# Designed miniproteins, single chains, part 31

Each design is a single chain, and the fold is of that chain. pLDDT is the mean over its residues in the fold that is shown.

## One batch from the design tools (miniprotein)

Design m1128
Fold by ESMFold2-Fast:
Structure m1128 (fold): chain A 62 residues (1-62)
Amino acid sequence: MTDYTAVLPVLEALVAGDWEAAREALRKAIAQDPTVRGVLERIAAHSPAPFADRLRALLAEA
Protein backbone atom coordinates (compact mmCIF):
# COMPACT_ATOMS: atom_id res chain seq x y z
CA MET A 1 0.00 0.00 0.00
CA THR A 2 1.27 3.49 -0.92
CA ASP A 3 1.31 5.41 2.37
CA TYR A 4 1.48 8.92 0.91
CA THR A 5 -0.55 11.52 2.82
CA ALA A 6 -0.16 14.30 0.19
CA VAL A 7 -1.97 12.13 -2.42
CA LEU A 8 -5.09 11.53 -0.29
CA PRO A 9 -6.61 15.07 -0.53
CA VAL A 10 -6.28 14.97 -4.35
CA LEU A 11 -8.01 11.58 -4.60
CA GLU A 12 -10.75 12.57 -2.11
CA ALA A 13 -11.54 15.75 -4.08
CA LEU A 14 -11.68 13.80 -7.37
CA VAL A 15 -14.01 11.16 -5.88
CA ALA A 16 -16.22 13.97 -4.48
CA GLY A 17 -16.35 15.58 -7.95
CA ASP A 18 -14.77 18.82 -6.68
CA TRP A 19 -12.44 19.61 -9.59
CA GLU A 20 -11.28 22.98 -8.19
CA ALA A 21 -10.37 21.42 -4.81
CA ALA A 22 -8.57 18.57 -6.64
CA ARG A 23 -6.52 21.07 -8.70
CA GLU A 24 -5.59 23.09 -5.60
CA ALA A 25 -4.62 19.96 -3.63
CA LEU A 26 -2.52 18.68 -6.57
CA ARG A 27 -0.79 22.06 -7.02
CA LYS A 28 0.19 22.17 -3.32
CA ALA A 29 1.28 18.51 -3.24
CA ILE A 30 3.53 18.80 -6.33
CA ALA A 31 5.03 22.09 -5.06
CA GLN A 32 6.06 20.31 -1.83
CA ASP A 33 6.97 16.89 -3.34
CA PRO A 34 7.45 16.35 -7.12
CA THR A 35 7.25 12.54 -6.66
CA VAL A 36 3.48 12.94 -6.12
CA ARG A 37 3.06 12.98 -9.94
CA GLY A 38 4.63 9.49 -10.23
CA VAL A 39 2.46 8.12 -7.42
CA LEU A 40 -0.73 9.45 -9.05
CA GLU A 41 0.32 8.00 -12.43
CA ARG A 42 0.64 4.56 -10.78
CA ILE A 43 -2.80 4.96 -9.19
CA ALA A 44 -4.24 5.87 -12.63
CA ALA A 45 -2.62 2.74 -14.16
CA HIS A 46 -4.49 0.55 -11.62
CA SER A 47 -7.82 2.47 -11.71
CA PRO A 48 -10.93 1.91 -13.89
CA ALA A 49 -10.84 3.88 -17.16
CA PRO A 50 -13.32 6.67 -16.20
CA PHE A 51 -11.42 7.53 -12.99
CA ALA A 52 -8.02 7.01 -14.64
CA ASP A 53 -8.95 9.42 -17.47
CA ARG A 54 -10.08 12.08 -14.97
CA LEU A 55 -6.89 11.68 -12.92
CA ARG A 56 -4.67 11.92 -16.04
CA ALA A 57 -6.55 15.06 -17.17
CA LEU A 58 -5.92 16.61 -13.74
CA LEU A 59 -2.19 15.74 -13.92
CA ALA A 60 -1.94 17.37 -17.38
CA GLU A 61 -3.03 20.70 -15.80
CA ALA A 62 -0.35 20.61 -13.04
Scores: mean pLDDT 75

Design m1129
Fold by ESMFold2-Fast:
Structure m1129 (fold): chain A 57 residues (1-57)
Amino acid sequence: SIEELIKKILEEIDNENDLDKISEFVQKLIQKEKLSDEEIEEIIKKIIEYLSKKNPA
């Protein structure tokens, strides 16, 4: 499910400090799971929300 994919990406962000590795992980998931544009938008939105919560302005 898309919620499971989002959870895996957020866990990777928590466990990995290298942004290039995180980017590669996300790109591989998108290609492997053949995500739609809407699913990709949901993932990006959740990543932004998560990062905003960790880095308050």
Scores: mean pLDDT 74

Design m1130
Fold by ESMFold2-Fast:
Structure m1130 (fold): chain A 72 residues (1-72)
Amino acid sequence: DEEYEKLRLEAILKKFGISKKELEYLLNEKVIEKYLDKFDKLMLEYLAREFEIKGKYELAKKAKEKAEEQEK
């Protein structure tokens, strides 16, 4: 659902105070691996889904694992 994804993206961008362009930079594999430990669960869940859609299954798995570590 395009509207759901749009609302989710807007919520994430607002929460972190970042632009869509900055988020696209963070989706680079070399950048994201350095910052996985710095993101909260909402961002990690979003990134996991985006990596999965792009066929980056190892990065999607890492993001999911980090999101699960923040569930208590």
Scores: mean pLDDT 70

Design m1131
Fold by ESMFold2-Fast:
Structure m1131 (fold): chain A 96 residues (1-96)
Amino acid sequence: MGSLIAQGGLYFQQGDYDKAIKYYEEAIKLDPEDSGAWYNLGQAYFLKGDYEKAIEYYEKAIKIDPNDEDAWRNLSEAYEKLGDLEKAKEYLEKAK
């Protein structure tokens, strides 16, 4: 159930991460337990090169859904981009 998530996804696919972020933020205001919306915010910030914000939002997604393998993998990749190879390895192991 995500007209807002779907619209955010369309902007994300077009590379308009700023518009995608606005739609995902509105989705989270309506449903703060939507782990997919937190994950999508993390991805948008990751592709903007803001790895610290990407980590923050992926951690929110994992807190809601600890079985989100994509969120664990992307946390690992974001830590690798920041040069934290120890955390990158730890979170990659959590991705199964």
Scores: mean pLDDT 85

Design m1132
Fold by ESMFold2-Fast:
Structure m1132 (fold): chain A 80 residues (1-80)
Amino acid sequence: VEEIRRVAEEIRRALDNYYAALQAGDTEKAAQYRAEMRRHGERLSELFAEALSKGDQEAVDEAVRLGREIGEHLAAMEAA
């Protein structure tokens, strides 16, 4: 669960930085934070597979929630 919590913190930080960059008009930084969020999504998928193999239901539940959250944000960013 520790790595999943770490990824959650990184996602929240990247999201905050993304919106701050948009508000500042820094499109280059915004693009960098979008890329970071995509990489966090890939890491989350790996952690989900590991949690399933270990039978760690708490980690599975957290990974599912984070996967939905990051997926929704990425879809919104790609559409905007």
Scores: mean pLDDT 75

Design m1133
Fold by ESMFold2-Fast:
Structure m1133 (fold): chain A 98 residues (1-98)
Amino acid sequence: SELKEKLLKALEEALKLAKEEKVSEDIIKLIEEAIKRAEEGDFEGAISFLELVLTAPNLSDKLKAKIYRAISLAYELLGDYEKAEEYKKKAEELGFKD
């Protein structure tokens, strides 16, 4: 699936940024688990782990935007277009453009 590949790339970009910004190891592990769930086609599981990432204090707007973008793509893969649009707008409000 082209959308699944797009989600996996978005998640890998979020993971790379999180490591670059030296976010805590527990948050890194949540992103890695979201990647694993997305690879397995468990998009609801991926969203759940990404929502846990968003509860972390002191995340940059850039990282939050990438996480919202990944959640948007996962909802699109689930056919929940209303939630996909909601999270897309959240990402765009934090400066995500792609």
Scores: mean pLDDT 90

Design m1134
Fold by ESMFold2-Fast:
Structure m1134 (fold): chain A 73 residues (1-73)
Amino acid sequence: GAMADDRKAVSYLVAGDILLVGARFAPPEERERLLEQAIELYQKALDHATSPELKAQAEEGLKRAREELERVR
């Protein structure tokens, strides 16, 4: 049900946020990999999110991670 999906969405969202923040302090060679992993986690968060608030947070995370990845490439 929606509650179990939202729990998964929150877990993926938190994991994505941790990797996104971590990428800023990582060496350049690790930064791209961490940002790609953050994108995957935010996508999984979006796939499981049923609430508008969680969807918005996952979409914002995806946008930020993609923008930071483009700056590294």
Scores: mean pLDDT 86

Design m1135
Fold by ESMFold2-Fast:
Structure m1135 (fold): chain A 104 residues (1-104)
Amino acid sequence: NEANIKTRITALAPKADEDFINDVLEVVKPVKEPDDEFIGAVILLLTVTDEKDRRNKSIELSEAIKAKDEDAVKRIIGEFTDVDDDVRKGIEKILVDKIRELKE
């Protein structure tokens, strides 16, 4: 249900452009019913990401989430070196916890 997810992303990031919204959607769409905590963590991660790499990183992260690959998600998040370490650790926890939930 991409339309409903896109509406929620827009509500959480109302000043974001269409490209940013689509990059967030790419990451969260493998999750059937992404909650606002998960969407918010992805928004925060991509907001501090270099725009040149953002689309490619979104695709990589989407595939790792779809595969339920915790190690791949941790590795990809670790590549976001422009993100403050404390913020990055918080985002990693939220995304890894969501993957663990999806495995249940």
Scores: mean pLDDT 82

Design m1136
Fold by ESMFold2-Fast:
Structure m1136 (fold): chain A 104 residues (1-104)
Amino acid sequence: MKEIEENKKKADEYYKRGLESLQKGNFEEAAKDFEKAIEYYEKVDPNSKKLADAYSRLGMVYYLLGDYEKAIEYFEKAAKIYEQVGDKENAERLKKMAEWVKEK
């Protein structure tokens, strides 16, 4: 119980830091922050919208860094989780983004 709450708090903190880094254009730092957020969200619930949101953001960061292979991987991971949680709109958006990046 306490461990789940601590992991969720850590995940939320890293996710916020990742968003701040992304907004500032610090893409390498944003990637590290989102990777930490994912690590903690996976410990809480491997099938959550927040985990999908974090993967979606990490995919965008790798796209901005020019790492298209990693961008596709994380967009596809986010899409799968969005489908599992019933978020069809975000699932379809991320699938289209992955397909678009594959054409690069």
Scores: mean pLDDT 87

Design m1137
Fold by ESMFold2-Fast:
Structure m1137 (fold): chain A 68 residues (1-68)
Amino acid sequence: MREELEKEIEAAMLIMRAAVIKLTAEKKNAPKEVIELAEKAIEAAAKGDVEEAEKLIKEAEKKLKEFE
């Protein structure tokens, strides 16, 4: 149960982080690819795929930073 609860909390945090990246990208008129990566990260986190969500978030953050 503890590991399951920790994964649920982690997934919720990843969803929030990805949502912030998406909103930031939209405000900055970043490339559509950054928004798409953030959306995929939200979907992966919602499915409980924490590792995939983390990977997608890192890619979105990197591309967003490279844009500016």
Scores: mean pLDDT 80

Design m1138
Fold by ESMFold2-Fast:
Structure m1138 (fold): chain A 81 residues (1-81)
Amino acid sequence: GAMPSLEDVEKVLEEDIKNAEEEVKEVIKTADPKELEELLEGVEKAKEAVKKGLEAGLLEEELAEKVLEKLKKIEELIKKA
């Protein structure tokens, strides 16, 4: 089937989070308030999606906590800009 394994999903999530952190750092350097607001909204939606995935049993609790901690750090970087 075309469905990824849980290990593949974890790797994709870790890579996406790393890419998001790099994108946030670049936007902070050129600090457009509108872009910062859009990134903050994106982080909020991502946090909600992770929480819903955990509640639905689609995500392992340990992975969900790790992702949420990284999203919190990204949120702090945006707010500090």
Scores: mean pLDDT 73

Design m1139
Fold by ESMFold2-Fast:
Structure m1139 (fold): chain A 66 residues (1-66)
Amino acid sequence: MKKELDEEIKKAAEAIRKGDTKKAQELLKKAGKYYKKLKSEEVQKLLDESSESVKLILEAVKKLAS
């Protein structure tokens, strides 16, 4: 689960960087499904280990998961 979420977030970041908004939206939706299945402790560890750009993507994923 955590590995799948990390992969989707990295792909979404790359799609955003390339300006592919449609692909980024699809990847963020997939990440949102994985995010819902994470425990709070796993979420905190991801935030601590992530770069600022990845943290912004995680915040977007959190909103989609809510």
Scores: mean pLDDT 66

Design m1140
Fold by ESMFold2-Fast:
Structure m1140 (fold): chain A 80 residues (1-80)
Amino acid sequence: DEEEEILKKIAELEEELKKKIEENKDDPEKVKELVREALIEAIELVTGVPKAEVEEWIEKEGWSETLKKIDELYEERKKK
């Protein structure tokens, strides 16, 4: 049921993000921040890695390398 709970939380996060984007459509910078925060929260939910650690990965290695690490962790978690 951990996977089911994670998917439910991701769905709720996605719905909340969509509403916030629509409310802030006139502010691209705010939308950018909202998307970034939502992605980091989704990563924490999927991988179990704390948000602070994910932010550090993004800062040091960038989004591309961070997403690769997430994919590897997600696949590893899925195999169990």
Scores: mean pLDDT 76

Design m1141
Fold by ESMFold2-Fast:
Structure m1141 (fold): chain A 75 residues (1-75)
Amino acid sequence: SDSKAAAYYAAGSILYVAAEIEKELGAPDEEVAELYENAAKLFEKAAELSTDPEESEEFKKKAEEARKKAEEVRK
């Protein structure tokens, strides 16, 4: 499952960076929020699949940060 966790983490990171770039470019809040929410889902899946407790906690933290960012852009 380590390779799957890594793949989900990589995918989540790509979407998170895409959300940051889209936000800076002034994309619609809903599009930016969707990118952050999808990044959060991927980070949550990476945390679930990770066999390392420290890595799992870091992925959970990233998921929470992404969800918070999605909420912020919608407000």
Scores: mean pLDDT 87

Design m1142
Fold by ESMFold2-Fast:
Structure m1142 (fold): chain A 74 residues (1-74)
Amino acid sequence: SREEVLEEVRRLMEEMEELVRRLREDPSDEEAWARFVELNERLTAILRAYPDDPEVQALALEAGRLKAEVEALV
């Protein structure tokens, strides 16, 4: 359901935020980088599956800010 999709996006964002914290402390954490890539790929798939849902799209775009933060670490 849509509610399940929104809940999944929120869970992905929470995990991504924790990974950003880990990567800021240790940018050489290969496990954290691999996990972040996996979550970002899942988030991208959700955004593509629900392009016309403004709430899903807004949450996915907000999570994109976390991607920009980790990209700044390289």
Scores: mean pLDDT 81

Design m1143
Fold by ESMFold2-Fast:
Structure m1143 (fold): chain A 97 residues (1-97)
Amino acid sequence: SVFPITDTEAALLGARIGVEAGIRGLSKEEVLALAAKAIDENGFSAEEAAEFLGAAMRGWVMAKVLGRGEELLELVENRDVEKVHEYLERAYEALSS
């Protein structure tokens, strides 16, 4: 599935948390715990939480599995939403191959 970035701030925050966790070498369980805490702290709706979690897991894959976390982190810092979306889609495609 293509990842729709409908809430820009939730998706960017998710991608940041996921990619930083992946660069730090954190496990899937550890990134899920960080994501759950961030969802609670930001008061996300169910829809925003789903977008955030999807972005966080894909960001983690981009860093931990594909080794491209630093590139994605730079795009997040620059708020390059279009390229962040492309990187999150590539993470999904890599897992679907």
Scores: mean pLDDT 80

Design m1144
Fold by ESMFold2-Fast:
Structure m1144 (fold): chain A 55 residues (1-55)
Amino acid sequence: SAVEERLARLRAEAEARGDVRTLARVEQVESLLELTKDEAGALAHLDWIEREAAA
């Protein structure tokens, strides 16, 4: 799925950079998705994480 693909990419990038803050945020989204199965909510959260990382 699109959300799984974005999670995997963002996680890999964060791990490569040693970006512990972004990695922790990605792990939160993974946990939320497992609990709620809300892919739209997960995508919105990923958009927010990417904006914060870019700022």
Scores: mean pLDDT 80

Design m1145
Fold by ESMFold2-Fast:
Structure m1145 (fold): chain A 98 residues (1-98)
Amino acid sequence: EELKKQLEETINKVRKLADEVPEYKPLADKTIEGIKNFLEKAEKLVQEYKEKYSPEEGDKIAKRILDLAYRAGLQIAQGTLKEVEELKKKIDEERRKA
């Protein structure tokens, strides 16, 4: 839940910052799409495991899969945000010199 909120907030920051760096926007957009696709696949795995295991074990595995997926997505989103921020700083410095 907290991880999901942090992920959504980080994705929004990436999107806003990427709009200010057109050169990086296509890569940022593909990264966001990749995260969403990964989460959809994680939810499909959750459904498969709930059918394969007992309800108690299925719920336990489901929670672990979702926690792992959201955590992985958050790490990718945070890394992307940092890279876009660093690129923006370099572009701003070059524009200041010109």
Scores: mean pLDDT 80

Design m1146
Fold by ESMFold2-Fast:
Structure m1146 (fold): chain A 73 residues (1-73)
Amino acid sequence: SDETIEEVARLAGVSKETARRFLELMSERVLTAEELAERLGISLETARRLRRAYLEVDIERGVRLLEEAVKKV
């Protein structure tokens, strides 16, 4: 989704275009940081930040869902 692209781009310090391409690649199969760096034409450090940002966004979403569930009890 556009929100996921925006959050990943912000956390990794990359353009929305780079974040979108990253998410498209990751939707096909889980790639290593080395494979991401090669396919996206970015540094290995940037690829590692993208992978970390993706996991962080997923964790933050899970935490928000739990907080909303607790508020209804």
Scores: mean pLDDT 75

Design m1147
Fold by ESMFold2-Fast:
Structure m1147 (fold): chain A 67 residues (1-67)
Amino acid sequence: SEEELRARAEEARRRGEEAFAAGDYATAVKHYTEAIMLEASLPEPDTALLEELRARLAEAAKRRAAL
C-alpha cells in the first residue's frame, strides 16, 4: 500500500541519517537510494522530500569517494 511504502521510505531515510552521522557513508548511500526509490514510486511523490533526499545522497556519495 502507499502507506506502507511511505513508512518504508521514512525508515530508510532514518537509517541513512544514522549511518551518515556515524561516518558510514557507504551505508548512508544505500539507505538514501532506497528512500528515493520508494518515495519516487508513489503516485503522489513528496517533491520537497525527494529534493532533500537527493541532496543527502549526493553528499554521502561525495564523502564516501573522499575516503
Scores: mean pLDDT 85

Design m1148
Fold by ESMFold2-Fast:
Structure m1148 (fold): chain A 55 residues (1-55)
Amino acid sequence: MELIEKLKEEIIERIKKEYPEAEEIELIGRVFKVTLKDSSVIGIDAEKLAKELLE
């Protein structure tokens, strides 16, 4: 839990880099909710992204 909170900004930057069409990025529990310009919503596991950023 604290790991995701500490890395929240870095995870958001990673999501923006991978999904430049993202309009909104929200952390809901352990899932990042990404809203794209076409109103599509993608759920990304915050723990998996935090783990990638530790490398």
Scores: mean pLDDT 74

Design m1149
Fold by ESMFold2-Fast:
Structure m1149 (fold): chain A 86 residues (1-86)
Amino acid sequence: MEKELEELRKEVEEKLGEEVAERVEELLKKAIEALKEGDYSKAASYATAAALVLVGEGLDKGKLEEANELALKVLEFIKKAEEEVK
């Protein structure tokens, strides 16, 4: 899990910058903690917030296609995290 989060963070940093990568990592860590607590609603809220940060920054920087790709990777990451907290 931590390695997959680090890889995702590096892709966000490469395409949208370090500040965006740190914000997305923070939100995804909170989503994982919520999943471990069994709070799927809270986890979904944090994952959605991470995706919205990516889309918003993509719009601002003219990188909407890259941001959409990263938002889909956030969804896949959360699906894997949910399976690992069984």
Scores: mean pLDDT 82

Design m1150
Fold by ESMFold2-Fast:
Structure m1150 (fold): chain A 95 residues (1-95)
Amino acid sequence: SSRLFAVFITGTVVSQDADGVVTIEGEVPLHPDLRPLPRTPLTVFLETEDGIAVADAEAEIDAEGRVRATVRVPALKAGSAVGKKAMVIVDVELL
């Protein structure tokens, strides 16, 4: 059976488009022997004026532990999220 663990990181919003699509970058403190890890599920929590927005994404954790995810956040239809911090839950599955 697979081993599942959740890793909690803080990501940073590096871009936002007019439709509320945001790009979030972060570093996952994953042991070098577990990197790279393709198609890793992410749950993104971003604070907005209307509350906490939750979005699911899938991204690669690269050989250096970096992750870049693009998510649509409908609550961000007004204003800029660039530079805001997001909580990201990274679901690591080891086979």
Scores: mean pLDDT 77

Design m1151
Fold by ESMFold2-Fast:
Structure m1151 (fold): chain A 62 residues (1-62)
Amino acid sequence: SEEELERLRRRIEEAKKKHTQYVRQKGEEEGLSDEETQKRIEENVELIERRGRVLLEQLRRE
């Protein structure tokens, strides 16, 4: 349904924001450079987006 798709999209966006904040905090705690922290953020966002696409695809088939 449209509402279920909207809820899943919101969860994906929330996950991206939360993980970005988490990685920034971890980078600060570990003394990582801004460059290294940014690379980790990009990797995490990419993983969340890939998983999100699979879940959205499954919902569209229902």
Scores: mean pLDDT 82

Design m1152
Fold by ESMFold2-Fast:
Structure m1152 (fold): chain A 95 residues (1-95)
Amino acid sequence: PLSPEEARKTVIEFLKENGIEVSEELENADLSTEEGRRKAAELILDAFLKSLKAPKPEDEEDLIEALAKLLEEAPSAEALRDKLEKLIKYLESLK
């Protein structure tokens, strides 16, 4: 899987490329820990929802768990970016 540093970098670059605001807390997130990955997942989901002006999803907790797992287990930057893109499309479908 991606190193914690590569996963963090990939997420931040993806957000910036899509015009999504990156919080200072997310910039400093420690993805090497389970707690840090979960916190980053919460911040990523919040950033997507605010950017899309989408409602809070009923499956928010499941999405946070899935994102945290993705940050731990993504085999490549490309795979991580693909999953983030699919999440954005899913959240847009809830509007």
Scores: mean pLDDT 82

Design m1153
Fold by ESMFold2-Fast:
Structure m1153 (fold): chain A 98 residues (1-98)
Amino acid sequence: ADEAARYFLKGLEYYNKGDYDKAIEYFEKSLEIDPEDSWAYLFLGDAYLKKGDYEKAVEYYEKAIELSPNNKDAWSNLAIAYEKLGETEKAEEYRKKA
């Protein structure tokens, strides 16, 4: 939806400025309108990863992959999140899928 795309772009603007709380707010607003947007889930995961909330980052990256299994960035960033959680073997498995 057009409104969902506007919220997503606002989320990217805040993400690029390092305002991860505002980025999350706008990505969540985008997903309320378009709940199947794998890119919004990817960047929501990225924002949580930047905040050090690795469990939430994993959750949102897994949702991004569920919707778009060919998104190599989601696989790569999921591996980073698992590495941060100390799950080294799982991180290696997912890194190979990227």
Scores: mean pLDDT 88

Design m1154
Fold by ESMFold2-Fast:
Structure m1154 (fold): chain A 69 residues (1-69)
Amino acid sequence: SAAEQVAKAEEYIAKAEEALRAGDVETAKKYLLQAERYAVLAAIQGDIAGAERIGRRIRELMEKYGLKL
């Protein structure tokens, strides 16, 4: 379901934040890419608002840590 895709995206964002706190930028980038993929799946399944919220959180983390995917 779209809700399951959003939940999975949130799980990967949490893992990315943990990796960033540990200084593991490469692992964090992989997790953020997975979060983005699940956000796209959520949008396809009808949760556009959920996908937009996930995308905003990913962008905020990238800006905070100076990351490029």
Scores: mean pLDDT 87

Design m1155
Fold by ESMFold2-Fast:
Formats: C-alpha cells, structure tokens, sequence
Structure m1155 (fold): chain A 68 residues (1-68)
C-alpha cells in the first residue's frame, strides 16, 4: 500500500462519517491531521497504516458508546 492509497482510504472514511455519522467527524478529522503530519514527517507506510487503523478503532468504539 502506498501513502496515496492510505490517504485515499482515509478520505473515503471521512466522507462516510460526514454522511452517516456527522457527530463523529472530530474523530476522523483528528486522524486525518495525524496522517498528514506523519506524511509531512516522512513516516513509513507501516506508521501511516497504524494511524488509519487507530482512527477506525476509535470510530468503532465511539459508535458502540452512542448505541449503548
């Protein structure tokens, strides 16, 4: 997976959250900010994937909290 592919996946996730779960937008915005900072710092693809996965886990966790 390339940095461009990771960014594209993150943008798709952001669009999904904005459409279906807009109250969770701050979580995806934070993840996108971290991803952009890591890209600017020249972090490895592995680190970028870790940031994306962490964002997905936070979204899932918050969705479960809201459903409870």
Amino acid sequence: MTPEEILALAERLRAYVEEHLPELKPIVDEGMAKLREALAAGKSVEELVKILNDTVFKLDDKTAELAA
Scores: mean pLDDT 79

Design m1156
Fold by ESMFold2-Fast:
Structure m1156 (fold): chain A 59 residues (1-59)
Amino acid sequence: SALSAKETRLYNEIGRAMQEVGPEGIDDELLKEIAERTGVSYETARRAAERLKQAYAAN
């Protein structure tokens, strides 16, 4: 798989948060919590969120 288990969990958690609060509701504090929970850096979580936000904007 091109995605690691941590990256898969990261994308799933950000995607779920976007469904619950919308892309504009994903702030730095929420991203820090997701990063800590999934075992990735804040920067990795921020980049993943930007990719998902762009995907939502393109639809």
Scores: mean pLDDT 80

Design m1157
Fold by ESMFold2-Fast:
Structure m1157 (fold): chain A 94 residues (1-94)
Amino acid sequence: AADAVRQAVRDAAATFREAIDEALKNGQVTPEQAKQLRELIDQAEAAGLAGDFDTAEAYFHQAMRLASTLPISSYQVSKLVAGALLLVAAREIA
């Protein structure tokens, strides 16, 4: 159970980071915007691994809100949504 929860948090963070990296590579976000998104994801992962799922979810939602204001592809938005859903699943198996 504990390992599955930690893996779900890591998978959510990895999904968000992959979307950020793709957006940066395609010139859809600035390096500063990518850094801000990564900082939110790093905080979410740290909170989730510490068992603070409310704080982790809040940071993931902040990242999604910021991403929604940026010219990112629907595919990248889907990855961000998938990451948030993985975090919700982590709560159910905790």
Scores: mean pLDDT 78

Design m1158
Fold by ESMFold2-Fast:
Structure m1158 (fold): chain A 61 residues (1-61)
Amino acid sequence: MSLAERLLAMGDRFAKEGKYEQAAKVYDLAAEVASQEGNTELADRARKHAEEYRKKLEEAK
């Protein structure tokens, strides 16, 4: 199990608890780690989730 996969799971947990700011930050970190590991698919997925939760934070204002 890669570090990027663990970070993605952590982001999912924060998102389910409504902690969208923490979720977005962890997803960004997961994307960076996945990119460094050469896992482009996981990196793209993590970036997409980070953007989605960042958008939810903006819409909640």
Scores: mean pLDDT 82

Design m1159
Fold by ESMFold2-Fast:
Structure m1159 (fold): chain A 87 residues (1-87)
Amino acid sequence: GGPLEVEVTLEARPKGSTEWKELARKTVRLGPGWQEVTLTAKAPDEDAELRVRVRLRENGQEVASAEFDLGTVKGGETVTVTLPVRG
């Protein structure tokens, strides 16, 4: 196999919108040990639903994905999420 990478995206859907907006994104190369991926972003001015999307890539190709719903945030608040990841 080739290099494994995880891409983590923090997304918000503002109240009254059907579209998810990307707030933050990080890509981390996976090693044999545990790593933490931390994303911090300011929510939209409107109250919003939050989610994290995770995409696993091997040799640049997506091989798996997952989505985690984080609930709601009040408009303008700062959100920090930390995810443990391992290859």
Scores: mean pLDDT 83

Design m1160
Fold by ESMFold2-Fast:
Order: structure tokens, then C-alpha cells, then sequence
Structure m1160 (fold): chain A 67 residues (1-67)
């Protein structure tokens, strides 16, 4: 459980950093994604883990495209 919480926190930080750098298309979408991850963490930690991992992969792909 703590491992999943830490992963979600790291993903939230990465989402905010990507939004600040203009890598994500919308800052509003970034905040909604963070809220969705937090809600998933309360309802289904395994789904939250999968969603966080997927989001991290998308951010990494966007960073490579921006570079």
C-alpha cells in the first residue's frame, strides 16, 4: 500500500513538472489526472498503480518528443 502511495505521489510530481514545461497539452487536464489517481488510490490501489505507471510512460514519451 505505501509503495503504491509513493508511486502515485511521484507520478503527481511528474505530471505537474510536465505541465509546467508545456509538455502536457493542458494544465487543467494535468490537475484532473492527479485527482483521478487520488480517487483510484482510495477505491482500488491496484488500478491506481496501473494508471500511474501508464501516465509515467506517456510523460516519458512526450518528453522524448519535445526534446
Amino acid sequence: MEEVEKLVEETEKKIREAAEKGILSSKENAEKAIEHLRELLKEDPEAAKAAAEDMLKRIEAAEKAAA
Scores: mean pLDDT 75

Design m1161
Fold by ESMFold2-Fast:
Structure m1161 (fold): chain A 62 residues (1-62)
Amino acid sequence: SEELRRRAEELRRSREHTIRVGEELAKQSDEENRKKIEAVTKQAVRRLEERAEELERRAREL
C-alpha cells in the first residue's frame, strides 16, 4: 500500500525531528532534567522506529 509507505516515511521524519528537539532541550537543561529529556527522547524515537518498521512490513504484504 502506498499510503502505508507514506505513513512510514512520515514517522521516520518525525524520528529525526524528535532527536533534534531532544538534543536542543538537553543542551539547555540542568543535569537532572537533561537525563530525563534524554530518556524520554530515546523512548519516543524507539516507538517511532518500531511503528515505521511495522507499517513498512504491512506495506510489503499488500
Scores: mean pLDDT 81

Design m1162
Fold by ESMFold2-Fast:
Structure m1162 (fold): chain A 104 residues (1-104)
Amino acid sequence: SLREKFKELIEELKKLVDRAKQRATSPEALALIDRAQAHIDEAEKVVDDPSLTDEERFERVSAHLSAAIGDLLRAALLENDQELIDEVMKLVRRYAEILSELEE
């Protein structure tokens, strides 16, 4: 299901945030990673929210995950961390695949 695919992406993003925090050296990159973590936490709350419709959940989850991915990519670029850039780009591709299923 789309919900399960978003939940899998959330778990992959959480692991990437943990790796990014361990590797980041600049305060600016760490601030972006913390902001990405906040967006991931909000996406996790929304993905299983029973008060929302599926359409509302997926729209809000997508917005938060897009913001988190953008923050992680900017952090990776500031650190000049090619491995982290490559990992973020892999998740960008997966996010695009999920969005393709949502758009029909």
Scores: mean pLDDT 87

Design m1163
Fold by ESMFold2-Fast:
Structure m1163 (fold): chain A 82 residues (1-82)
Amino acid sequence: MEVEVTLPSGERRVLTAEQLPEFLQSLGIPPDAPVLVRLPNGEIRVVTASQLPEVLAKLEVGEEVDVLFPDGTRLRIRVLKK
């Protein structure tokens, strides 16, 4: 599954969902860090950064989520391809 991550800077990165935990760790976010995920239906889930691919796998192509990290970093993640 391919996703597009929009960083707070406005920079966009395309990666696989499986690469997300490694990418987040490169930003200083450990795999066990709690994150708040706002789903397209307005539901908010609390998961670990390492569980983020599982949350994204339940989305449809073209849907976006907002992800808030403990340090206040906010990312937007869109599903491009399954």
Scores: mean pLDDT 80

